Designed miniproteins, single chains, continued (2). Designs and how they scored, part 97

Each design is a single chain, and the fold is of that chain. pLDDT is the mean over its residues in the fold that is shown.

## One batch from the design tools (miniprotein)

Design m7376
Fold by ESMFold2-Fast:
Structure m7376 (fold): chain A 100 residues (1-100)
Amino acid sequence: MKEQLAKDLLNSVISAGQTVVRLAEDAGDKKAAEKARELIERVKKAYEKGPEEAAKEGKKAAEEILEIVKKLGEKGDPTLYSAAAISAIGTLFSAELLEK
């Protein structure tokens, strides 16, 4: 069911985004932390509009989260870095399935 995929997408974005917020805060990058929080809120808002909007915004958010993770690099906690990357990849996969 597309509803379950949309919920999984939302949960993946929240997980990835919150991990990136923590990673950015630990690195002292307040702008990256604020951007990650903004992306989480954008996907939550899109989810309220329906599965297609959730997929579109979730894909964009996941791509932007991956860019933030790349910029923060290995300077943060390696476990948090890996967790953020895995969650973002999961979000992209869920968005791709939902767009079918």
Scores: mean pLDDT 71

Design m7377
Fold by ESMFold2-Fast:
Structure m7377 (fold): chain A 79 residues (1-79)
Amino acid sequence: AADAARAIALARESAQRGVEQARQQPEVGIRHLRGAVEQGEREADTLPDQRDVLRAAKALLQEALREAEEQARIRAEEA
């Protein structure tokens, strides 16, 4: 339970930092969020008993990544 709560809290913090970083440096923020998603997938393969919790954490990171990528695309189209 405690480990599950920490995993979700860390995912939320990573999502917030990645989105903020993407606003300042889109390429760096997007790379950070992609790396976090990939790391989450590797951890899910290693910890099958916690897969549902890791899946929830991954969903938070994936939503942040998609939003950051969409905002970067819109800004590029306006340039």
Scores: mean pLDDT 73

Design m7378
Fold by ESMFold2-Fast:
Structure m7378 (fold): chain A 83 residues (1-83)
Amino acid sequence: MEEEIDRAVVELTLAVLSEAARQQGKNELAELFDKALDAIRAGDYDTAIELLKKVQELAEKEGDTETANIAKRVLEIVERLKK
């Protein structure tokens, strides 16, 4: 149940972040969130982790501290889902 809730929260969070990034014209971030969401849905947590690390790095480079912090929290949940 907890793992199912964590997965659902991650999927919803990534979908919301992708749409928010797209609305803000941050198309590269939106694409990375979409790819991470696809990886989570496929059960490919290793790919999702790599994509979320890229999101955090790109957001930090762009000065988007809020997105970087959210990506870090999502990464922590995905790391738990992998184990």
Scores: mean pLDDT 82

Design m7379
Fold by ESMFold2-Fast:
Structure m7379 (fold): chain A 84 residues (1-84)
Amino acid sequence: DKQLELDIAGAIAIIGLAISIHLSKDPEVRKVLRETLDRVQAAIDAGDVDSAIEALREGAEKVKDHPETASLLRNAAELLEKVK
């Protein structure tokens, strides 16, 4: 079920972003993660998986100096790319 796989992947991405926001102590990183979460949520709600993937990849580039956080966003984007 492609829709179920997309729904689960989207939920995993959103939950991962929310956890990363709460664990981050850097206010600039938190700001980028919140903006990325808002963009991903809006894209998923609109059924626009490509925009969700783009938002995650742009967020990862903005936090590239924080490699573990950037890797989490890239992995979420790759998960959505794989299941779309």
Scores: mean pLDDT 81

Design m7380
Fold by ESMFold2-Fast:
Structure m7380 (fold): chain A 64 residues (1-64)
Amino acid sequence: LEELLKKIQEMVDKINAELAKQQARRSLEESMRRADEITRLQSMVDELLKNIQELLEKLKKLAE
């Protein structure tokens, strides 16, 4: 009986560990997705700033 109770406890511990892993995995994936989106938006802003600088240089060249 005590050996069966120990086996049940081991199974419960394994189930709890697996559930904790699933929850941590989901949270990590969401965080990484947000970070990737921010990085992508920053890259687009940098590209736009570069284009604006090129346009400003062309305007400056045309003005004088």
Scores: mean pLDDT 76

Design m7381
Fold by ESMFold2-Fast:
Structure m7381 (fold): chain A 79 residues (1-79)
Amino acid sequence: SMEKEREEKFTKELTEKFREAAKEMKKMEEEGVPEEERLERLVKFYEELAEWAKKKGYEELAEIFRELAEAARKVLEKM
């Protein structure tokens, strides 16, 4: 069905976004980027995912990504 194709496309795009973020985080760690800057990049990543998911109509998933961004921000605030 057309709905199934949209879900498959969304899942592939989501998986690729996480894969690229994981590569970026590893590179930053290997290059000695400070933990605070790496965490700030992670916060931005989750905020971008939340906006992207909302635009695609996945409201519940967007809320989950917002919660992940807040959790990461709380870690950053304790540094």
Scores: mean pLDDT 85

Design m7382
Fold by ESMFold2-Fast:
Structure m7382 (fold): chain A 99 residues (1-99)
Amino acid sequence: SVAEISKLTGLPKGIVSKLLKKGITKEDLITLSTEVGVALLRMAVEKVPRELIDEFLEAVRRALRAIANSKDPKAELEKLLAALQIPDPEEALRALKEL
């Protein structure tokens, strides 16, 4: 199941396992993967430099590790989703780094 969710969402198996153990649902992970995909598509359309895209992806991975170790994973996930919905890539990255 963790392997299947990892494949469907693109998230690392270890992170998926930790998030599910902390009460995050499969539907939450699908929503997260969709919002990351939308942000990446927006960055591609805006011709954002590769270095900024790589920094964005690393910030998302860091935020996910923090969520997996938080006292309220659901509340922290909502903050991550809000940051991912910021249309400006540099502003979105700044918000992600503050998580």
Scores: mean pLDDT 82

Design m7383
Fold by ESMFold2-Fast:
Structure m7383 (fold): chain A 68 residues (1-68)
Amino acid sequence: PSKEEFIEKLKNAKSKAEVLEILKEYLGLDDKSASTLVEGLTGVSISNFPKLSEETKENFARFLASQL
């Protein structure tokens, strides 16, 4: 899957389940690692990540894509 597909999916994620699915598919993380990554980098739980602004979610996705 492409970097732009990853960014678009994470930017538009509306639930914890969607965030987990995207991070597992694109980064190969398990549920625990995905939760730890989101909380460690954002200071927000993975359950609350979908509640962030679309811009904030996009910036997070672009940051992750740049680190890989």
Scores: mean pLDDT 83

Design m7384
Fold by ESMFold2-Fast:
Structure m7384 (fold): chain A 56 residues (1-56)
Amino acid sequence: ARARDPEINRTVREAYEMVLAGAAPEEVRAFLRERVPAWSDETIDQIIAGLRAQAA
């Protein structure tokens, strides 16, 4: 209920699937920058770190 933006939810889910498929962090970063250009590099790095922690 807190994720009001379904596009952001879908993008984060797709990034998580990329991490599970063994995509390099650079590929995941490029994907997130393309899909959510409003996010800072700091925010993107935090999201990637969280997804990798969940995948481990």
Scores: mean pLDDT 77

Design m7385
Fold by ESMFold2-Fast:
Structure m7385 (fold): chain A 91 residues (1-91)
Amino acid sequence: FDDALDERLKRAGVSREEASKLAEKMRKDTLDKLKKTFPDTAAEFEKSLEKRTEESKRLQMIFAVLTEVEGVPVEKAVGRILRLIGDSLDS
């Protein structure tokens, strides 16, 4: 997914550092909402984030750039991420 991320960053005119910060903000907002409503679920969510792969981090950054920087609707951004995952599963 590195090549897909680099292409997206070039097209959006944002740095990898900026994309990483956007992804972190999205994760923090989700955790803050969960902590208010379901603190036990928030703890499990934090543990799941610690186990994610580098590929998952790259996909999250691509999603953040598509939705927050380029204004792509969530439905279309999800479709693009699913396609990237599918392409990655091909040998």
Scores: mean pLDDT 70

Design m7386
Fold by ESMFold2-Fast:
Structure m7386 (fold): chain A 75 residues (1-75)
Amino acid sequence: SDEDGRRAAEAVANASGGGAAASAAYEVKQLADMGRLSPEVAREAREAAERAAERASTPGAKQAMLDAVEALDRA
């Protein structure tokens, strides 16, 4: 739903620490792969994930955010 998508995008935007960031990224990727994001929410999530990848403190969190961006670009 749009609510779930917005919550996931907000979690990505607000994530601190590698575990929270990776978890948020995986949720966004799953929603994108399932086609459950509206174009507006997908755009917001992509921008949030791209910024989160830039600020990521661990390689794992950065890769999870980049995987989410790639999934959103395919949606």
Scores: mean pLDDT 78

Design m7387
Fold by ESMFold2-Fast:
Structure m7387 (fold): chain A 75 residues (1-75)
Amino acid sequence: SSMLAAAMAVYREVALELARERPELFAAAEVASEAEREAVNAELAREAARRARALGTPAGLAVAEFLERGLAARA
């Protein structure tokens, strides 16, 4: 699926940019409590969705919507 390949590329690029610009979120990804780990993962997902949407591409929108639906389902 061309959409899956494009979405994976967008997700990888966004993750690398976040690791460079927001290293504190990645440093906290493995935390002591389950609730704290969930909060950190939610924050990473929110930032990733925002950046993917900002790309203005169909693949970026697909990644953003996927992450946003995951966040809504856990709310």
Scores: mean pLDDT 75

Design m7388
Fold by ESMFold2-Fast:
Parts: sequence; structure tokens; C-alpha cells
Structure m7388 (fold): chain A 67 residues (1-67)
Amino acid sequence: SAGEELERAIRAGDVEGAVAAARRLVEERGPEQVLAMLQTLLTLYARHPASRAAAEAAIAEVRRLLE
């Protein structure tokens, strides 16, 4: 699922994968729910620089989709 792909990409520090998975998840669940999920993941991985960067990039992409 897109949610599983998002968590996998963030855990791996895969910025491009996290952005792509976040776009897919927005189509399924809407941007507000995805932003809440991403903020939770950002908090969970706050001390892991690569995972934090992937989560931040996904958040920026979801915010861009709101335009």
C-alpha cells in the first residue's frame, strides 16, 4: 500500500520514494490526513537525519499539492 511504501521510504531515508508515496497517499486519503501521518513520522524519526529529511521533503510536497 502507499502508506507502507511511505513508511518504508522514510525509514530508509529515501527522499524521492517518500515524495512519490506521499503523492499516492494524498489521492487515497486526502492531504490533511497525510500531513498528520507525516508529522507523526517526523517526530518518531527526529533523531535520524536521513529519515527526518525524507519526512520533511514529503511534508513539503503535500503542502505544494494544496496549491
Scores: mean pLDDT 85

Design m7389
Fold by ESMFold2-Fast:
Formats: C-alpha cells, structure tokens, sequence
Structure m7389 (fold): chain A 78 residues (1-78)
C-alpha cells in the first residue's frame, strides 16, 4: 500500500512520514524499486520526486537532510 511504501522509505532515510503523504504513487513505487537495486541517496529520492511532479516533496526531503547534517555538525563542535 502507499502507506507501507512511505513507512519503508522514511524509516530507511530517517524522514518524517508527513513529507511523503502527498507524493505520487508512481514516485514512491520508483523509489522502492531503486532501494531493491542497491544504495540510494536522499538526492536520488529528490530527483525521482521531481521527475514525477512532486517538486514540493523533493524540496522538503532535501531540507530535512540539510537540517540533519547541520544538527550533527553543531553537536560535534559543542
């Protein structure tokens, strides 16, 4: 189901489920298939979302990754 695909993707990349709730079924299907083929990056996910017209979701995924990287960097310096 769509919800199961969202859970798989968000758990794999530590993303909020809410970001992908409004993503297209086609984008979610392609992301899941890519995960079965090998290592996948957040940039790969954003590109698939953009390809299927989910531009807002692609941006939100990239923002979440950027915030996470910044939080990790701050934690290392404090």
Amino acid sequence: SKKEKIKLITKTFDLPEEILENASDEALEEIVKLLEEGPVTVDDIAEILRKHGDKKQALEVLIEEGVRLLEEAVKKTM
Scores: mean pLDDT 81

Design m7390
Fold by ESMFold2-Fast:
Structure m7390 (fold): chain A 65 residues (1-65)
Amino acid sequence: ADPAAEAWAEVGAKAGVPVTYPPSLEQAKALLEALPPSAEQAAVLREIADKLIEIGDKIDAGELL
């Protein structure tokens, strides 16, 4: 399986939050609220930051809806 899918499933299991792959924005929000300050929370924040950069690039190009 995709390593990213496995990482998200592991984070979801530790937080007790159901997560699908790719994770939805609501699932990411739930993970951030459920996780204590930890390496797992930091990993989720980094993934969100990377996705926000990608979304920003698409908005600048006029490609995102």
Scores: mean pLDDT 66

Design m7391
Fold by ESMFold2-Fast:
Structure m7391 (fold): chain A 74 residues (1-74)
Amino acid sequence: SEVEELLKEMEEFVKKELPKLSEEDQKKILNAYKTFKEDVERAIKAGASEEEVVRMARTALLMLKHGVKELLEK
């Protein structure tokens, strides 16, 4: 499913970028990733539509990419 592909892309992005960050910033990104993953899983359990879940996952991935970029620019 598109949701599974987005969650996999999110996991692969975190694994690739995480080693570039300080330990403190790694914790920030891991906490954000965990929260986004939990939000998506809760939405699925609550019966949200696939379209809604895909939108949430895409937004989460964009937010993670933005967060990592900001931390790397410091």
Scores: mean pLDDT 85

Design m7392
Fold by ESMFold2-Fast:
Structure m7392 (fold): chain A 62 residues (1-62)
Amino acid sequence: SHHLEEAYEEGYRYARSLLEAGLSPEAALQMVRASVEGVLSEEEKEAALRGAREAIEEWLRE
C-alpha cells in the first residue's frame, strides 16, 4: 500500500542520514525505532524498520 511504501522510504532515508552523520548502524537503527514508536501503526513500523535495515545493509557494502 502507499502508506507502507512511504513508511519504508522514510525509514530508509532517516537511517541513511544518520549513517552519513556518523552514527553506527546499531545507533541508526535504534533512532529509527524510537522515531516510529507510538507514532505509526504496527504494519507501518515494520515497513520503516525494513527500510532502515536496507539502508544499513547498503551502507555496509560500501
Scores: mean pLDDT 84

Design m7393
Fold by ESMFold2-Fast:
Structure m7393 (fold): chain A 66 residues (1-66)
Amino acid sequence: MTPLEKAEELLRLAEEDPEAVLALSVEELQRHADFAWQAAQETGSEVALRAAVALGQARDERLRRE
């Protein structure tokens, strides 16, 4: 799976099943957000950028719930 494919999958999951994304740990959400952000910087992909933002927001929501 390419970085872009993974970012798109995580964005889709965040949109279709937000609770599945929020079930991930803060550390996992941070790693996925960092990976998506890196892919966006390297490829210029809007999908990767959107995924990075969505995962970052999910991490912040997860932290708020703790």
Scores: mean pLDDT 75

Design m7394
Fold by ESMFold2-Fast:
Structure m7394 (fold): chain A 65 residues (1-65)
Amino acid sequence: MEIKPLSREERLARLRRMLAGYEQLKEWLKKNNVTDKEEIEKARSKLDLDYLKAIREGKEPPPFE
């Protein structure tokens, strides 16, 4: 069986979800008064890692919420 790569639309959808996740993260950080640069960077790294992990597991990348 041939494994087909993701379509252009599917790749764009995943990219848009990742960008939306970053925007949601920024708003969440503001609401919770998280101003520490290390905490912000840790949250971004965690989001990126979870996104990559979901892709590797063949699952849809989660939105931030």
Scores: mean pLDDT 67

Design m7395
Fold by ESMFold2-Fast:
Structure m7395 (fold): chain A 86 residues (1-86)
Amino acid sequence: GPPVKPEEIREKLEKELEELRKNLLKLAEEYGLPLEKAEEIKKQMEEEDEEKRIEATIEFLRLLGEASGETELAEKQAELLRLVHK
């Protein structure tokens, strides 16, 4: 199987999360999410508290999944995020 070290998983997820945060407002507009809600989530993602940043990211993924019809993918990503940052 592919080499799966916790460090490699964490690094990959952090890169994916950075890309998500970078494109958050663009994704919100593309999928028809309320920009006001997207801006609030982005603000929470900039919080000093890591737990608050994680929860904001999970909420955004949930909303994106609902809007795109890819709810299963969004839930899986949220679960992995909780596991890695626990």
Scores: mean pLDDT 68

Design m7396
Fold by ESMFold2-Fast:
Structure m7396 (fold): chain A 90 residues (1-90)
Amino acid sequence: MIEIPDWVEVKEEDLEKLKRLYKVILHAYFLGEDITPTLVAVARALEGKKVSLDEFIAILLKAAEQTGNTLLAELLRKEFPEVDPSKVKL
């Protein structure tokens, strides 16, 4: 099921995009990648913050790259090419 984290401001129009994001994360997980390091990095980066879904995806992509979750990073770049991780500081 889809969980909406407290750090992400999700609008009704974002629900389909959020479902796509969840499927990408799940896909990496079921292909055998341990995504825990990425999730820990994201939680740390977003502590006390509320961001848009696009900003969240950018942070998730940057965290995946920094933690070595290569499969998750590749899937995120392919699914969300419009998202710019270069603006993210972790």
Scores: mean pLDDT 74

Design m7397
Fold by ESMFold2-Fast:
Structure m7397 (fold): chain A 78 residues (1-78)
Amino acid sequence: SAEIQAEIEAAAAETARAEARARELGAVDPERAARVLALAREARRAITRAMEDDAYAPEALALTREVLAALAEAEAAL
């Protein structure tokens, strides 16, 4: 549906922002940055599938939430 695809597009944007921030954090904490980037790669694969089929939206959204949680933990550790 249009609503689900809008959520997936928002998740893609959030994941891209998290990847950019994680790359910046890599200069200070490469281990935590690597964990965020690994989750972001998984989220990106799920988002790509969800863009083609709404059935994959719950997985993509769940992985995006994991990326954001890992980023928040990494930033809190600074």
Scores: mean pLDDT 88

Design m7398
Fold by ESMFold2-Fast:
Structure m7398 (fold): chain A 62 residues (1-62)
Amino acid sequence: SLKESLDRAFERLKQDPELREKVLKNYEKNKESIEKIRAASTSPELQELLDYIDKKYEELKK
């Protein structure tokens, strides 16, 4: 599933500090675009997926 693939990707990021920093910087750069997509979306499934991704990025900052 997409969530399983995301979980594996974020687990990998925890093991690679350089990649983690690069990915977090990219997330911050694209945060406003992601929020626009979230606000415009009428799909509950897409909203849930975007919320899950956002939570994973916030966890990664720890």
Scores: mean pLDDT 78

Design m7399
Fold by ESMFold2-Fast:
Structure m7399 (fold): chain A 68 residues (1-68)
Amino acid sequence: MDLVAIKQLAEERKDADGKLSAGTIREILEEVGVSREKIDKILAEMKRLHPDGKATISEVLELAVKYS
């Protein structure tokens, strides 16, 4: 999994609070070639940890590493 590409896209697309929505995270992971099955697992775990549907760049990278 290309963590450098994920980090770069996340920095470009983060909101004013430095967070990413589930939709934005899905788009980033699709662009870097993560499989749909892995994306669904990452987003499901993110929703459990963050019921508001937003995560920081560090949290997205941690989940990406976990599912690499």
Scores: mean pLDDT 81

Design m7400
Fold by ESMFold2-Fast:
Structure m7400 (fold): chain A 84 residues (1-84)
Amino acid sequence: SKEMEELIKLIAEKQTEALERGDDETLQILSIAQRAVSAKQNGDEETFEREVQRLEELGHTDLAEALRNEDYEKIKKLVEELVK
C-alpha cells in the first residue's frame, strides 16, 4: 500500500540518520521495523511475526503493537521518536 511504501521510505531515512550518528542500537531497531513492514507488504506473515516478536523482546512493545494493528500514524510517530 501507499502507507507501507511511505513507512519504508521514512525508516530508510531514519536508518541513515542513526548510521551517521553511530547509534547502532537504534539502527538495529529500525532495521527490524523495516523488515517487518516489507514482510507485511509482501504477504510474508512468518517473517512479519518473527520481526515483530524481536521488537517485543527488545522492549519496543508499542512499536510492535502498532505494526500488528497497521496503525500507520503511530508507527510513523514511534519511528520518528527513535532518532529525535
Scores: mean pLDDT 86

Design m7401
Fold by ESMFold2-Fast:
Structure m7401 (fold): chain A 82 residues (1-82)
Amino acid sequence: SNLEEKLKEAEEKLKEAEKKGDKKAIAEQYFTMGEIYFQMGKYEEALEYYKKALEIYKELGDEKGASRALLGIWKVKSKLSK
């Protein structure tokens, strides 16, 4: 599916960001993977990647990134908590 292709692209971009030590790009790819897993209905995986993105955004002091990741976490929890 298109989501599986997007996931592969995000994983490849993550590897490039890791090679460069670009923490902001790493966080952005973790967030993107969280969004893709959420769209797939893979809520546990989405939660893990949103949390990984949040940790890096917090380390960087990226308030906008941290807020997006927190909204993703809350969105997943709303799906898992019934």
Scores: mean pLDDT 88

Design m7402
Fold by ESMFold2-Fast:
Structure m7402 (fold): chain A 72 residues (1-72)
Amino acid sequence: SMEEERKKLVIEVATEHVEEKLGKEAAEELRKLLEEAPSVGEAITTALRFIEEKAGEEAREAFLERLSAALA
């Protein structure tokens, strides 16, 4: 479904971004959180919060740009 495809894309983009910045353990932690998210919107919100908290505002902004490009 479109919802499942969108959620999978958010998970892939977010976990790849986090793995590059913080390593595999942080990426695995985020993946588990995003898989538990009830919607695509909640997955995006959770990813933004996680990235900002762990890697800072600049990393959050880079993720948003990456996600926007992937969704275009």
Scores: mean pLDDT 86

Design m7403
Fold by ESMFold2-Fast:
Structure m7403 (fold): chain A 91 residues (1-91)
Amino acid sequence: AVAQAQQYLDQAVAAAVAGDLATARQYLDQAQALTASVGDTQQTQLEIQILQLRLLIGPNAEDKERLFKLLQELYKLNPEEQELLRKMLES
């Protein structure tokens, strides 16, 4: 699952760099489906990367909030670090 999700993420990045946002979204959807139900650190990191790329090509509030929660969980952020992360996601 992790290896396949990483492959889809890599393909999404390549498509986004080439300007093919529709193909990038399809690969992100496939990668997200593989990571959505598993809570190990590697899968959490992949889900964060998927959401970061998704936000770059089509920002929405739900994906921003999900990314914020995953980053807080992964890095055990204190309130000051959470505020800095929120500001970074707003840009």
Scores: mean pLDDT 68

Design m7404
Fold by ESMFold2-Fast:
Structure m7404 (fold): chain A 56 residues (1-56)
Amino acid sequence: AEYYVLTAPAGTDPAELERRARELEREDPRLVPGSVVVGGGESTKDGRRYAAIQLR
């Protein structure tokens, strides 16, 4: 599946990033509702966080 990815700087609150992604999935009809996944931080090379939302 294709994904739309939001990225944020290291140290961003993952709850805030998830909130932004969930707002976006409700407003954009190309996105699958309820498909938001948040990751990153220590698991990425630069510590950045991301939210991935599935495209229809």
Scores: mean pLDDT 73

Design m7405
Fold by ESMFold2-Fast:
Structure m7405 (fold): chain A 79 residues (1-79)
Amino acid sequence: SLRERFEEYRAKAEEYEKQGEELEKQGDLEGASRKYFEAAEAYLKAAVLALEMGDTDKARAYLQKAREARAKGEELLEK
């Protein structure tokens, strides 16, 4: 159950990041920013689920990915 939810949010986060990268390449910075924020939320949910499973290293890694995705989204809105 927790593992299945973790894998689902991980997959969604990766998909949102790929969509954000593609929109950024097309020059849609606003659209890209929205996808990076969606990725950040999905990575944060994955991090919480990893923590609930007792995997502190994985939780830390996905929290970092969430922070990086959010920062990228914010950066794109400043340009």
Scores: mean pLDDT 88

Design m7406
Fold by ESMFold2-Fast:
Structure m7406 (fold): chain A 104 residues (1-104)
Amino acid sequence: SPLAAAEKASELIKEATKEIIKRLKEKDYEGALEVVDKLEEQLKTILDPATYAKVAAELESIKEIISKLPELSEKEQAIAMTAIMIKLVGMEVDVRIAARRAAR
């Protein structure tokens, strides 16, 4: 079921979001990237190819932001972390919208 797949994906995205933000606050940028990579692999097995392609593009955008964090000031890092959180929340919403459209 597209809805069941989206519910599982939503749970994985929410758990990954908590872990990513935790690791970024600890300045564990490499650990945060590992969480993003694991989430990408998990979502590839759950989501349809079209939804996965959009999610993978957003996760690559997030990885690009994380890779630049060590070069940024504390204030710029806080802004970038907020952008990462907004992107992760938006991705979870997009997955749910795509599933509702597929189920109708």
Scores: mean pLDDT 87

Design m7407
Fold by ESMFold2-Fast:
Structure m7407 (fold): chain A 71 residues (1-71)
Amino acid sequence: GLDTLIPEITFKEQTLQAVLLALGSESGLSFTAEPAEKLTTVVSASFKNKTVHDIIKILEQTFGVKITPHQ
């Protein structure tokens, strides 16, 4: 779920789509993003001791995107 704690994860020149797939694998969730064209945005970021929820909020603020979790 969104409360899944991630001790450390690093993304180097990954698409937002790939980042969301990785976070989905860790949390058991799937994600959609609006606007959908933002899924091709290149992401370089490292996160330490953050929940999936916190990482998603950082991505939303950084890239001007809305990310919605699905079960």
Scores: mean pLDDT 88

Design m7408
Fold by ESMFold2-Fast:
Parts: C-alpha cells; structure tokens; sequence
Structure m7408 (fold): chain A 79 residues (1-79)
C-alpha cells in the first residue's frame, strides 16, 4: 500500500497536501472555531507541512507516521 510510491505518486501527493494545507489555513482564518478546534487545526496544518517535507526527502516511513498522526487529529476534530 503506502510502502511504495512512484515519482508521479509522490509529486501528486505533495501537490494534494499543498492544496489541503492552503484550504485549511483559509478555513482557520475565516471560521470562528473553539480554542480546542483552533489548536487541533493548527497542529494538523503543522503536520501537513512535515508530511510534505518527508515526501520531498523520500522518507516514506516518516510520511506514513505523520499521516497516521494527521488522521488521529482529524478524527478528534470531527468528534
């Protein structure tokens, strides 16, 4: 599954995460959120930045670790 990415897949993933990060930053700037929601969203945005850097470094193990952490925080944000 996530263990192997082609060059095309890595580039697509980076582009997707850059778009997602921009959208989340806009959401944070334009939406009235609770302090808890703001903290979770800020941490998610930070981790997306780290995920992008891991993909650029070809560190798929770190990317997988960061992606799992992002998913946990997204699940908390939706609850």
Amino acid sequence: ELIQLTEEERKAAIEHLERLRAALREYLATTDLSPEQKALLEEIIRLIGEAIEALRARDLAKFAEISARIQELVDKFRD
Scores: mean pLDDT 81

Design m7409
Fold by ESMFold2-Fast:
Structure m7409 (fold): chain A 64 residues (1-64)
Amino acid sequence: MSLEELLARLEELRGQITDPEVRAGVDRAIGVIRQLAAQGRTDEATTLAESLIRVVERYLAQQA
């Protein structure tokens, strides 16, 4: 999955978060991912995005 696809998935998952503190944390993490990508640190941005997707998917599964 490309970084662009991972970021699109994170935006989709973010929309499912109802807790404003959790959503703010995800928004902050997305900001860090975008900052890393802007610095040319694409491998680090991709790794962080993949990790964040897993964390958010796990969180949402616990809310279901």
Scores: mean pLDDT 84

Design m7410
Fold by ESMFold2-Fast:
Structure m7410 (fold): chain A 85 residues (1-85)
Amino acid sequence: SSEVLEKVAELLEKAAEYASQGNGQEAQKYLQQAADVLRSSGLPGSDGSQQQLDKVADLASQGNTQQSAETSKATAEGLKKAAEE
């Protein structure tokens, strides 16, 4: 549903904000929450978004907070557009 996509997008925006500040630990918490919401939703076509979240979480855990922030923002933007449809 659109509500699920909006929630995931909001969590990814928070993750991007913390990652851009160099706070990978907080970013990882929000990425985990976003992944949990998306997995529990059972939404068709969420596989691509889940793969992207796994990649972003790996970047954050490796200390690559800038790339994690950029990817989280891009993913959140895409999910917001999907939710508006």
Scores: mean pLDDT 74

Design m7411
Fold by ESMFold2-Fast:
Structure m7411 (fold): chain A 74 residues (1-74)
Amino acid sequence: MQADLIAGSDAAYQALLDQIHQAMVNRDAAAIDRIRAIIQSVIASGTASPATQAQLTAVNDFIDNVVNRMFAGY
C-alpha cells in the first residue's frame, strides 16, 4: 500500500479512502490512527509527487478536522 500510494496508484488511493470510510462507519479510532501513520509516512518519504502529497495532506486534514470530531462524542 505505502509504495503504491507513493507511485500514485488510483487503486491504492481508493483502497485508502474505503478503509477510512469503514473505520468511520465502525467508529474504529485505532484504524484511523494507523491510516494517519501510513499517510504521514508517505508524505515524509519525499518521493511522492506534489499532486499525491497534496491529495494525502487533504485526506489527513479531513481525518483531523472531521473524523476526530465524530469520535469526540464517544
Scores: mean pLDDT 73

Design m7412
Fold by ESMFold2-Fast:
Structure m7412 (fold): chain A 79 residues (1-79)
Amino acid sequence: ARELLDEAREIAEEVGIKYKPVGTSPRGLVLDAGVLLGMVQIRLGVAKVAGASQEELDKLDAAIDRLQALLDKLKSLAP
């Protein structure tokens, strides 16, 4: 569970999102991963409106897909 959140943080940092997770319980880890996913989704929305390059948009879309998969795994461990 912790390793999945650490991977989610690294994915977010690859696209310039920095966040220090504070959750230690399974629910807390799911919430931290959800915050990271939400922050990357907001960045993608802003990038689209700002006319960012296709390469940047593809990188953000890939990060969102990877974060969603990790969040789904975390939720399966703490339903």
Scores: mean pLDDT 76

